# Designed miniproteins, single chains, continued (5), part 27

Each design is a single chain, and the fold is of that chain. pLDDT is the mean over its residues in the fold that is shown.

## One batch from the design tools (miniprotein)

Design m16964
Fold by ESMFold2-Fast:
Structure m16964 (fold): chain A 61 residues (1-61)
Amino acid sequence: MALAIGLTGPYVQSVVVAVQKANGLTVDGILDEKTKAALESLGLKADGVFDAATAAFYATL
């Protein structure tokens, strides 16, 4: 994917599930307030704007 926006859809689902598991949240794949806060605590942006930090996190998965 050439654009961060294009990467967001399938990537967010995987990241959301992983973050929910790591933080003991309900694993439903939905980007809730708690899930957004957990993503932001990892240096990721939960508003559909992902950068080099997201790429590095993806490489970790």
Scores: mean pLDDT 58

Design m16965
Fold by ESMFold2-Fast:
Structure m16965 (fold): chain A 99 residues (1-99)
Amino acid sequence: SFEIDELEKTVTVAEGATATVEFELPRPLKDGDAVGVTVRDAAGQTVGTAAGTVRDGKLYSVSSGAAEVSAEAVSERTIRVTLTAAGGTYTVTVRVIRQ
């Protein structure tokens, strides 16, 4: 069995810049938890994704898409997403699949 926690935030990226956004989770990360990040532009188009699994309290994500997206476990309850994209407003969705 698995449970899913889903969180969403809006972030604005300045032209030529990198933006960071932090998500506070409703429960702590555990080894084996899968983390997926989806980034959508103002038109609702997916511009980038990142995915990884928590191991030894760390998250190493693999990015895909036109935007560069990384996710990092800053603490057991905090995921930091780093986004490098064209200037604009983006919706960042973090999904944690619990094992």
Scores: mean pLDDT 84

Design m16966
Fold by ESMFold2-Fast:
Parts: C-alpha cells; structure tokens; sequence
Structure m16966 (fold): chain A 92 residues (1-92)
C-alpha cells in the first residue's frame, strides 16, 4: 500500500484532531493541502509526510510560515488525489 498517501492522510487527521483548519484542492496535476492553526505535532507530521513522499519519488513542496503549513504533491494518481482531498473535506 502507498506509504506516501498514508503519511499525508495521517498528517491531515492529526492536524484536524488538534483543531487546525485543513483544506485541500487540485492545482493543475498537484494536490495542495493548506493547514491553518497547525501545532508543533501537526507541523512535524507534515514534515514527515513530505519526506516519505520525496522518498517515493513524488514532487513535493512544503512551506511552513508560523502556524500555516502548505504541502503541494505532484505525481499522485487521480485515485490518490481524490483520496487525499476527500480526507481533508471529511475532517472539515
């Protein structure tokens, strides 16, 4: 099973459980996840998810500005993109 998608989904769930606002959208062929109000645990989870995705050969941009995290992931299949976006929507 895809470790990169699992790590991203787990990071989204951690951020949502810790009270952050999570949004996800498709930007071109990349998924953009924006987390507002991220705590240290959420920031660390997204840093780990980005490293897992890079190890899997995906194009990853991670930006952390204060308590705002933006993760952009290219190279996901349409099914993987849908799974990530639906997770973010389902967690609010």
Amino acid sequence: MDKAVQAIVDAIRIAAKNGATVSASLVGDSVRIVVEGADDQSIQAFREAAEVARKEGLEVTLTVQGDTVTLEVGGLSPTQQTGVILTAIGER
Scores: mean pLDDT 84

Design m16967
Fold by ESMFold2-Fast:
Structure m16967 (fold): chain A 88 residues (1-88)
Amino acid sequence: SHMAETIERLEAPYRDAVERAAKLAEEFAKKNGTPDAQELARILRENAERGMASVATLTAAVFLTVARKEGNKELEELAQEILDIIAA
């Protein structure tokens, strides 16, 4: 439908951003191997495949909060970078 095509065009930049965020999280998880990093990468990949930019943003925000409370500086920096990618 015309409305579906309009929504698709509006969401296209966000889908690219979520794909970049998923790739970044996957590369981080390969290098760091922590359960939290692997879980973030898995959730973001699923969100990218489903075109769910808002869910990806909420997921990154939750992981940012957890990383700050746990003192996990590497996960905090990853989550912040993901939020910056999606917000751009």
Scores: mean pLDDT 78

Design m16968
Fold by ESMFold2-Fast:
Structure m16968 (fold): chain A 68 residues (1-68)
Amino acid sequence: IVERIRELAEKSKDPQIKETLLTAAVYAENKDYETALKQLEYAYEQSKDEEIKKGLKEIIKEIKKIIK
C-alpha cells in the first residue's frame, strides 16, 4: 500500500497534494494507518484530478479494511 501512495504522489501535478501523499506514505510505512487515513482523506477532498481521486478512493478503502 505504501508503494501505491508513492506512485500517486509522483503522478500528482499539485505540489500540496504530492506533499500530503508523501506524508501519508511515511505514516503508512510506520503502520500509523489512522494518521495516514486522515492525510489521504484530506488529499481526496482537495484534489481536482479524477485519476488521483480514483486512486485515493481505492487506497482509502484498503486502509479502512486494515483498521476495521
Scores: mean pLDDT 80

Design m16969
Fold by ESMFold2-Fast:
Parts: structure tokens; sequence; C-alpha cells
Structure m16969 (fold): chain A 82 residues (1-82)
């Protein structure tokens, strides 16, 4: 895991959900204790796109349900940009 990507992704999730810290397995689509829902999930995805300069399709976004999956996806997209 790239530490810079990890720190930036966690910060975005924490800012959108209004909680800190978040864990790698934190559910981004449904977690009633964190107030995570589809609207906040979409907001997280958009902030990730802006921060890393990547595009995430709606189909791919539906598969990114945890912090770990989001980090792994961003790492893979950035490798392809090189």
Amino acid sequence: MNKEIYEKVRKIVEEVLGVSPVEDDTNLVFDPLLGADSLKHKKIIKKIEEEFGVKISDDDALKLTTVKQLIDYVEEQLKKKK
C-alpha cells in the first residue's frame, strides 16, 4: 500500500463521514453508525477523483465499498497513468 495514497484516501473518507479514525474495512455504502449512505459514497468518490486526477465510473464506484478497496483502486489507476 502506498502511504501517501492511504493517508489521502482516509482523510477524504473521514472528512465526508465526519468521523476519525476510519479502518481499512469501513463500509462506504452502508454503515448506520458512521452515517455512511449512497449520497456520502458518491461524495467520497468525487473527492477521490479530484484529489488524484482519476475518473471512476459509476459501475466501478459500486464495487468500491470499503476504504481498502478504494485505496487499491486508486493505486492501480495511478500505475496505469505512468
Scores: mean pLDDT 71

Design m16970
Fold by ESMFold2-Fast:
Structure m16970 (fold): chain A 94 residues (1-94)
Amino acid sequence: KSVTLTVAGGIYASAGDYDTAIELYKESLKIDPNNGDSWNMLGMVYEKQGKLDEAKKYFEKATSLGNSSAARRLGELYEKQGKLEEAKKWYELS
């Protein structure tokens, strides 16, 4: 149910329909707020839109739920910003 919405969101995101993808991920998270994959995918969409502070917030939530991909991406974002000590912290969680 929640997983189905996450998969649907991924299809729309791959097609470049980020607004529909975001709504589907948010609906997934209303059903299962502990779905780390949905938080990670939401972060990825915001990252593609250039909304990096929002992307970081969603990746942090996904990482807190055990999503190693989100931890790695968060490390990459901090590294890209020159925040190497923060990047190291997040890479250790990936």
Scores: mean pLDDT 84

Design m16971
Fold by ESMFold2-Fast:
Structure m16971 (fold): chain A 68 residues (1-68)
Amino acid sequence: LSEEAKELLKKAIEYLEKGDYASALTYLGQALKLAEGEAKELIVKAGEALMKGDVETAKKYLEEALKL
């Protein structure tokens, strides 16, 4: 995962913590355009969890993507 994509994911997590889901989704979408392979799959899963209202699971997937 590129440093630019990691920065965008950190921003997404920050906005999730603040309850600003619109901004979080915007940063998530930008990171998704830069991600490939396993990182892309984790970001997709985070987005799916967020659409279901599962913020904790979304954050876990984003933290896993940041480890790549």
Scores: mean pLDDT 84

Design m16972
Fold by ESMFold2-Fast:
Structure m16972 (fold): chain A 65 residues (1-65)
Amino acid sequence: GPGSTASIIEEKARELAKKSEEVPKEEHEKIIKELEELKKLAEELKAGPRVFEVIEEAIKKIEEL
């Protein structure tokens, strides 16, 4: 359901993407590192492709800022 661990990871990735818009560019590297840690956690939990898509889109968005 919506409260699965995968859904929590997706929500956290979206929160980190939003936070990147509210902080200076110097903080973006730190946020990307947090997203990479979420990606590792998602891989360990064998999450579906949607979770990885959300994380990768968040990283891409921040890298394009």
Scores: mean pLDDT 80

Design m16973
Fold by ESMFold2-Fast:
Structure m16973 (fold): chain A 57 residues (1-57)
Amino acid sequence: SMAELLERLRRATAELIRQLGPAAARQYLTKELVDLGVPEEEAERLAEEIVREVVAE
């Protein structure tokens, strides 16, 4: 489901932030979303939002 996919993305994002920091995690997530078929501009926006949410936790 979409909720399960978002949970996986948040978990992966948290791990990436711990290892690489938020900027590199954002870049990596953007590339993953583009590979899933999300347009680049939208992928960038979504990646920034997810990273921001995870950091705010």
Scores: mean pLDDT 82

Design m16974
Fold by ESMFold2-Fast:
Structure m16974 (fold): chain A 66 residues (1-66)
Amino acid sequence: MEKLLEKLEEAIRKGNETGAFMYGAELAQAGVSLEEIERVARKLAEESGNYKAADAAIKGAQLAKK
């Protein structure tokens, strides 16, 4: 869990859309709620300015929960 969250934070902070999508999906599969993933991704987007990577993370999480 903690390592996945760290990888998501790094991916969003660096603008890695593919990595953010993948780690968002993995967090959702690990049982993290979509609301929590959205909150974390939005906060990281505000801090880093990378809204595209944050959006990719949320999309990955949404697809994994479907």
Scores: mean pLDDT 83

Design m16975
Fold by ESMFold2-Fast:
Structure m16975 (fold): chain A 78 residues (1-78)
Amino acid sequence: SKLEELLKKLEEADKLAQEGVEAFRAGKYEEAIKKLEEAIKILEEVIEELEDEELKEGLKKQIEAIKKLIEEAKKKLA
């Protein structure tokens, strides 16, 4: 089902975001950026397939939080 496919994508994005946060905490900033960017890509794909505006807004807020962490990781590499 379409819903089952979307839920699997959300689970994959969550795992990538968690791996990205753990990489950031371990000082692996390049790995953190890669994982977090992959998570954003999947979340953006899910948003394109959703009709629920409230759920879309929640996912967009999650993307913004992840983008903020990517910028922090980039600052650590500069």
Scores: mean pLDDT 89

Design m16976
Fold by ESMFold2-Fast:
Structure m16976 (fold): chain A 115 residues (1-115)
Amino acid sequence: AAEEAAEYAIKAGRYAAEAGRAAALGAKGKAAARAAGAAAGGVGAVAGAEIAKRKGDAERAAEEAIAAAEMARAAAEAAKEGEGEEAKEAAEKAEELAEKAEEYAEKAKKAAEEA
């Protein structure tokens, strides 16, 4: 139970890192789009706003992946300190949170690609 919860916390952390990288690439694109929009004026500004919105979606998904990873780490700590059924429930929670972190990482990647 405790070792399984620790493995899920590590996996959630890896997904949070992937989501963070996708959002960081999106943030660089967002800054470039803002600069290009400002230089181009009207139509460029509209396009820049749409790109910035999609990059914002990647940033939000990355924040949720990071939050899920932090909660998975807390669940792993609870599994380590708990016994029997309590440790098992904490390990199951860490697994659920790792799955959520993966889902948010995919959302972050997709949002970054669609910009």
Scores: mean pLDDT 69

Design m16977
Fold by ESMFold2-Fast:
Structure m16977 (fold): chain A 88 residues (1-88)
Amino acid sequence: ATEEALREVIEHLRRALEAIRAGDAEAAKAHLREALRATSGIEDTEVANKLSALLLAAMVAADLGDLEEAARLVERAIELAEEALRAA
């Protein structure tokens, strides 16, 4: 369950990062919303909370047009999710 949820989060985050690179803030926010939904399947509360916080911050950055900050936050979220997946 947690492993599948982490893989879904990583997939959506990679799509969000591609959208950010393309300058498409609306597509990036859509992928971030899907990643946030997928965090509900993560049973590790600490990991789920940290990912949710990073994703919400990335959505705010994208909404403000700060795509450089959005990219940094998405990259951190991918790193955290990949580390959690390796530990699972």
Scores: mean pLDDT 87

Design m16978
Fold by ESMFold2-Fast:
Structure m16978 (fold): chain A 61 residues (1-61)
Amino acid sequence: MEEEREKLFRELKEIVAEESGDEELARSVARRLVSQRDRVSEEQLKEAARAAGRGYAALQA
């Protein structure tokens, strides 16, 4: 269902944006992670989003 996918995308985008401070990166990472939703749990996708955002923030420090 498209509504479920859109909701997950927004949640993942918000997580990456909060951790990284970069909205463009957040959109790209969230889109990539949403494409994996059928292979990985929602909890694992959110964990990956946090890790990606933190990694980016560390590189920009």
Scores: mean pLDDT 79

Design m16979
Fold by ESMFold2-Fast:
Structure m16979 (fold): chain A 94 residues (1-94)
Amino acid sequence: MEEEKELIEHMVKMAKEIKKEIEEAEKEIEKRLKKLKEEGKELSEEEKRGLEEFEILKKFIEELVEAEKNKDWKKIEEIYKEFKELSEKKAKEK
């Protein structure tokens, strides 16, 4: 149990750092989308895939940071388990 709590604490710390990077990346994405709209062009399939993956990561990090603010350690543990399961499924497919 203590090992699990230390790992979760480390993840929360990493998530807070990643959240800042996500906010910067979101600003760059918004600039890119605005430029494409002004040029009358659409995102490439690779760019669309990247946006979908970015939105998934953003939701995960936002939920994790919100759970930490609320001191909801059970929710943090559930998010950790979901992320681990999703990562294992993706590794199995590739």
Scores: mean pLDDT 74

Design m16980
Fold by ESMFold2-Fast:
Structure m16980 (fold): chain A 64 residues (1-64)
Amino acid sequence: SKEQMEEYAKLYGEYIDALNAGDRAAMDKALSRMEELAKTLPEELRKQVLEDIKVSREFADEQL
């Protein structure tokens, strides 16, 4: 839905802000919130979004 996409965009913005600040705890918090939101999405979108979040966590582990 539009509301879910808007929440996702907001959480993604929080993730980017945390990444730019080098704040690993804030990044993990934003990614966890995105993961919770992803669980409310239709199955097709859920799988794709959860995979993207996993890649983002792996990137965070390597860059920070």
Scores: mean pLDDT 78

Design m16981
Fold by ESMFold2-Fast:
Structure m16981 (fold): chain A 84 residues (1-84)
Amino acid sequence: NDDMSQGVSLVQQAISLIKSDKSKKDQAIQKLQQAIRLFQRAGADQSIIDTVRQALRKIQDGDYDSGIQLLQQASQKGVQQIQK
């Protein structure tokens, strides 16, 4: 599913942005919001969508470590869903 693959790619891009440059927080948030829309269109597992939303809240609150951990979890589950 193209939407699922694009959603996972956007999550991975957001992780890279936050790890490299915290000043790009707004760009990372925009990518995560787009990923949520793509996951919804793709029929992604609700746990993936909920995890990305939780990560978004953590990042907005400045808890980058927790946010990144949640995004890595969501990315892993998304990749597993694509491989089936």
Scores: mean pLDDT 86

Design m16982
Fold by ESMFold2-Fast:
Structure m16982 (fold): chain A 89 residues (1-89)
Amino acid sequence: LSREELEALARQHEAEAEAAEAAGDYLSAARHYALAAHAYLRLGDYERAAELAERALEALVKAGELSEEEAREAAEEIRRALAEAEAEA
């Protein structure tokens, strides 16, 4: 994917995640937030990647796939990993 295609894909997944969340489809919201987070990570936007990854975890909790404790632990691990990646960039 070109940088422009990756940016468009990231924005599309973010929009689809927000629409799914508004519709109460938390599993689809989590999937799209995760895909958007991955795209932003590939773009080097670590802050937005972390934010969207946390939103994906929140959606998984609402879907009943994760406990709040599991989501908190995963969010902390993701934030730590992304901070390390940004520091090495």
Scores: mean pLDDT 85

Design m16983
Fold by ESMFold2-Fast:
Structure m16983 (fold): chain A 60 residues (1-60)
Amino acid sequence: LDEVQKKVAELVDKINENLKPEEQQKLRDEIAEKADKLAEEGNVEEALELAEKLIEEKIK
């Protein structure tokens, strides 16, 4: 896996290890709405940072 795919896998693992299935789906939907938009605009690094921030806020 390249660096981006590696980072994505780490974020997915955090979601799966720390949240219930219903919370996982809600968080993934929120990430898709906010971070996917940034990635489509060419801000892939910013999208990954936003996704990580959203995950960290949710797993508290």
Scores: mean pLDDT 75

Design m16984
Fold by ESMFold2-Fast:
Structure m16984 (fold): chain A 68 residues (1-68)
Amino acid sequence: KEEVIKKLEEEYKKSTGGEAGVLAAVIDALKQGASVEDILKGLKERLKTETNEDGRKGLEKAIKILEE
């Protein structure tokens, strides 16, 4: 859990716009005690409807890190 948050924070520091927003939301959810499985389900559902390119990049990065 801590290692996953660390990786998300490193990507967040290098991100801007919609990508940063997605990564920040995932970090916040993990810190609030949401399970990795529940977050992954939500991210995959969001990816199906996300039209913003930076937002899609953030969702794909978060999914990849959480599935590691």
Scores: mean pLDDT 80

Design m16985
Fold by ESMFold2-Fast:
Structure m16985 (fold): chain A 80 residues (1-80)
Amino acid sequence: SAEEELKKLIEEVKKLIREAEEYIRQGDLEKALEVLREAQRLIQKAAEIILENPDIPQELKDELIELGKRVEKLAQEVAD
């Protein structure tokens, strides 16, 4: 289902955020940016699923918004 696909994308984004934070901690900013770009791609795909499925629970929409903010913040931290 669309909801199950969205949940899988959310979990993958969370995993990528953790990987990016670890690369930032290690000073590997190039790999951090690559991982954050992948997270942004999955967030865009998740947003399209939400747009096409009006019955998606608000809780999942809110979670995706917060993940998007987190990815943006990390990308800004890496950009100097």
Scores: mean pLDDT 88

Design m16986
Fold by ESMFold2-Fast:
Structure m16986 (fold): chain A 88 residues (1-88)
Amino acid sequence: GKKDLQKGIEYQKKGDEYFVKGDYEKAIEYYEKAIDYYQKAIDQGLTEALKNLSETYYNLSGVYQKMGDYEKAKEYGEKGYELDKLAK
């Protein structure tokens, strides 16, 4: 429900903090936690969480780009794009 969306936002913000600090391992950990909570919110009918989920996949793509993992960067970027289409 709405609590899952709120937890997703909290974990996404922590992911953003670690990404800015260059702690890519922790950024990935917190973004993955955010994704889990956003997915739970969507499964409960909170379709507004689709935008948050899309943004988090784009952020993961950015982390993997900084790490030189271009294959995973592309994978997560494509996932973000597909979800962004559904949110429109």
Scores: mean pLDDT 88

Design m16987
Fold by ESMFold2-Fast:
Structure m16987 (fold): chain A 65 residues (1-65)
Amino acid sequence: ATKETAAGLWVIEVGIRYGVSLTFELKDGVIEIKTKDGTEKSKEAAKEAAKRIEEMGLKVEVHFP
């Protein structure tokens, strides 16, 4: 759906801006964001993406290695 597409674009955009690898998938109406590493930069990027997705009214979870 359009909202899920926009959420995915936010994850990609934020990952590019921070220079980190972020992945995402939609499971049971929840956007799951995963970081490739547990660095502070990756965590901040994932939090920023999660905040944007939550502002769209979608549920989001962040997973670190």
Scores: mean pLDDT 80

Design m16988
Fold by ESMFold2-Fast:
Structure m16988 (fold): chain A 66 residues (1-66)
Amino acid sequence: MKVVILGAGKEGKEKVKELVEKGEREFVVFDVSEEAVKELIEEFSEADIEGIVGSENAVNYYQKLK
């Protein structure tokens, strides 16, 4: 089952870290910051993270390929 995380900032990173330590592997992360989403995906290479970057004028999807 995929876990949804709203916000890829410090709070979002802490939540992903806790869940990865508990054995969770699938996440969907949403933020308005592309940099924050990319950093989170790179930091947690052990997990399968789907990143969604939303802004007023564009939505971009980022995913770590396994």
Scores: mean pLDDT 73

Design m16989
Fold by ESMFold2-Fast:
Structure m16989 (fold): chain A 65 residues (1-65)
Amino acid sequence: SEMLKFNEEVKEIIAKMLEGGDLEEAKKKLIELFEKYFDKKTFEEMKKAIEELVERIKKAHEEAK
């Protein structure tokens, strides 16, 4: 299933972000992954959600101090 593969790839990228990986590289990988699996209109809508997710993870890392 393409959706199952997509979900597993997203999950792996998010897990690496939560483990303290490079957030900018993870954001780039998420954007590239969504661009691959979705049309341009859907991708533009999803891109905002990806950017918001990355910012929330950054804040969570700062609050963990």
Scores: mean pLDDT 75

Design m16990
Fold by ESMFold2-Fast:
Structure m16990 (fold): chain A 59 residues (1-59)
Amino acid sequence: MADRALQSALDHADRLVAQGDTDTAISALRTVARHLRSRGHDEAAEELEKRAEEIKKQS
């Protein structure tokens, strides 16, 4: 189930970036990552945190 939440968060963030809402995309990814970590899905959380960092680096 973590992979579904991971993919949904990535898709949502990509749509926000396409709309120019980069700060909201980063915030959304970090929020979902914290939620996944609290449930023991550390690897999925790390993937979202990495994506947020990449978006921040491009902006």
Scores: mean pLDDT 81

Design m16991
Fold by ESMFold2-Fast:
Structure m16991 (fold): chain A 74 residues (1-74)
Amino acid sequence: SMTYSNFKKIFSKLPEKDQQIILDKFGNVKSLFDEIRKYLALIHYSGARDELEQQFISSFGDAQKTVLEILKQL
């Protein structure tokens, strides 16, 4: 299971520009972590993974590329 401690390690390795996009969008790193955990729980119980992933990524607007990069490191 992904821990917030491990998530913060991944986040700290992102370029400062990408970290700022997340902070501007969510106000804090914990809010993004909670959204990702919710998404992973939904995917675990769903046969519609690709559709749910598309919907989840699209919900982030200007942060879409940064969120996708974080997901690739999980």
Scores: mean pLDDT 75

Design m16992
Fold by ESMFold2-Fast:
Structure m16992 (fold): chain A 55 residues (1-55)
Amino acid sequence: SEQLELAIQALQLYSEAEKAKAAGDLETARKLREEAERLLSQLDPAVRASTERLA
């Protein structure tokens, strides 16, 4: 479903943001986290809660 697809993309962006942060690229990390949060804002509340639990 589109909801599950968006949730997976958000989790992947969170993972990429953590990698950027670990590498010291704080600006890239912030941008990736903002993108993940944008995707999360489009999710159904139930799917969002489940996705945040995995992040």
Scores: mean pLDDT 81

Design m16993
Fold by ESMFold2-Fast:
Structure m16993 (fold): chain A 66 residues (1-66)
Amino acid sequence: MEELEEKRRKLGRDIVEFFAISSAKNLGITEEEIKELEKKKGKEETIKELLDLVAEDIIERVKKIS
């Protein structure tokens, strides 16, 4: 049976994935581009790349307003 820790890890991953995809879409990355990345690199690596892009955008915006 799934333990509470396993359920928490799954929920954490689902939240991170949702955040990464939603944030990437707000940056103008299309669903088609996300699907292409998933086909090329796999789901986990795609989510990491989207998170990196979101982080870089935040840093660039902070530099422009500082």
Scores: mean pLDDT 74

Design m16994
Fold by ESMFold2-Fast:
Structure m16994 (fold): chain A 68 residues (1-68)
Amino acid sequence: SMLEELEKRLKELEEFAKKNPENEELIKQVEGLRKAFEEAKRTGDEKLIEQTKEGADFLMTYAKSLEE
């Protein structure tokens, strides 16, 4: 399901943030996505789920750009 894929991606982002504790921006963005995910899961709002997925996809692209 989209929620399961989203949680997997969020966990990957959380692990990446743990390896980069000096990157306050990344940590804050990951925390924000976790809160959005929990609310999306609670409400079942498909639009909120899609918006949270887009945010996670964007943040993953941002994290990868930091390695370039």
Scores: mean pLDDT 81

Design m16996
Fold by ESMFold2-Fast:
Formats: structure tokens, sequence, C-alpha cells
Structure m16996 (fold): chain A 96 residues (1-96)
């Protein structure tokens, strides 16, 4: 899907920014990747949804890590909360 392609694109940009030591840009790109994978999960079949939610959660965790390294505690906390909400959604889905 377009949203999966956008997520992959932003993950690559995040990795490039990470390697360059641009922690703010890395956080921003990983956050965009998380948003893209989350949107992809909303449109996905039940069979694909959990994988896309896990990718979104991982991207938000990376965003939180790099926002923290950039000194942006507020953005780091927001990204960490979004990852936690996604992890909870995955856990609830696995009980059914």
Amino acid sequence: SKEVEEGEKYEKKGEEAEKAGDYKAAGDYYEKAGEAYKKAAEKASEEEKDELLEKAAEAYRKAAEYYEKAGDREKALKADIEAGVLDLEIAVRRVT
C-alpha cells in the first residue's frame, strides 16, 4: 500500500539521519514512519494488521529514543506513549 511505502521511505531517512548524528531529524523521520504504518494498519486485512502495528510501535520507539538524544523530552514522551498504546492494541487483539 502507499502507506507501507511511505513508512519504509521514512525509516530509511531516519536511518540516514541517525548515521549522520542528526538526532532531531532521525526522531522526526521515525515518527513519520510510525504514522504511516499506523495508517496502513487501519486499512489492512486482519492477517496483516498485527505486523503493521508492530512496525508502527517500533518506529515510535525509535522516534522516542532519538528525540531523547536530541534533548526534546516532550516529543520523546509523546512518541513513547504512542508506542505503548500500539503495544496494548496488539496485546488485546492476541486474546481473541
Scores: mean pLDDT 88

Design m16997
Fold by ESMFold2-Fast:
Structure m16997 (fold): chain A 93 residues (1-93)
Amino acid sequence: MSTKEAIDKILEAVPKGGKVLIATLKSSEEEAREIAKELEKRGLKAEVIAEDTVEKLVEKTLKEAPKYEAILSLNGDVAEALKGKTDLPIFEV
């Protein structure tokens, strides 16, 4: 989905003041931080985690997940790997 579409869907799913975890490979970290700033402007809290590999990113995301209301992945393989492993809504860009 587009960045705007993902943000719009997150805003509908997460209450104002809720926390969103943005999971990205290091190659997309700058884009993830810009998305985080946009979510914060819209009244949410956002944190970015970045890892070099899909496997490490999935493991780290699952460990941090209980602190958040939703997960946004900038990587399709990470998003697919997270489906079924957490009850959190997962969004993809």
Scores: mean pLDDT 85

Design m16998
Fold by ESMFold2-Fast:
Structure m16998 (fold): chain A 73 residues (1-73)
Amino acid sequence: DEAAAVAAARALGERLAAGVSDPAAQEAAREAGRLIEEAARALAAGDEARARALAAAAEEPFRYALEAYLADR
């Protein structure tokens, strides 16, 4: 279900953002969620190259947000 995958990616980004106090990490978490959401849509449309590029673009902001989240635990 494309809608469920897109919703799950956005929810993950928001949950990560809610768990960090650094505004830059909060924005990175939301950006990662947005890029994963777009990657899921691209994959559903059959555009594997675009999905791969969007997933790769999400790696840096996701890592930054995750490291900030874990450092505060």
Scores: mean pLDDT 80

Design m16999
Fold by ESMFold2-Fast:
Structure m16999 (fold): chain A 56 residues (1-56)
Amino acid sequence: MEKKREEAREIARQALADVQAAKAAGSTGHRPKGLTPDSPSPELVAEAARELVAEA
């Protein structure tokens, strides 16, 4: 099930980029994105996000 981990990493990466872009534009107000599709477990997404932050 490695494809689920890869998908989680992609989702986490995209979310981080979106937040960073909003901050760069000076929009500190959190704009809700909406709904998220059926993705891998939230635990996998959280782990992928931590890995991306650690790599940075």
Scores: mean pLDDT 61

Design m17000
Fold by ESMFold2-Fast:
Structure m17000 (fold): chain A 100 residues (1-100)
Amino acid sequence: ISDELKLKLLEYFLNTEIEGSPLERAQLGRLLLYLLTNAGKVVSYEELLRTVFPNEKPGKDTLDRLIEKLKELLEEAQKKGIPLKLVEVKGKGYRLEEVK
């Protein structure tokens, strides 16, 4: 994934209103940034938990809900010419990659 495309996605996130609390938006931002810095690589579920919730126990299904919201954000970003998607790798984690 090109640096230009990563920057476009980050700018889209910063300029988009997201439903939810300010804390949830901050957690989404941490999730997105970690996936962008590891773009094209599988990021484990445990790595995501540690990165998004470094000093707290996540609530049941909290990370899964953030992943769902991130997928929705990426679908809307695709409509605006940012061809990035999040792929679940069964039993391992998630990967941010370009849409074919």
Scores: mean pLDDT 75

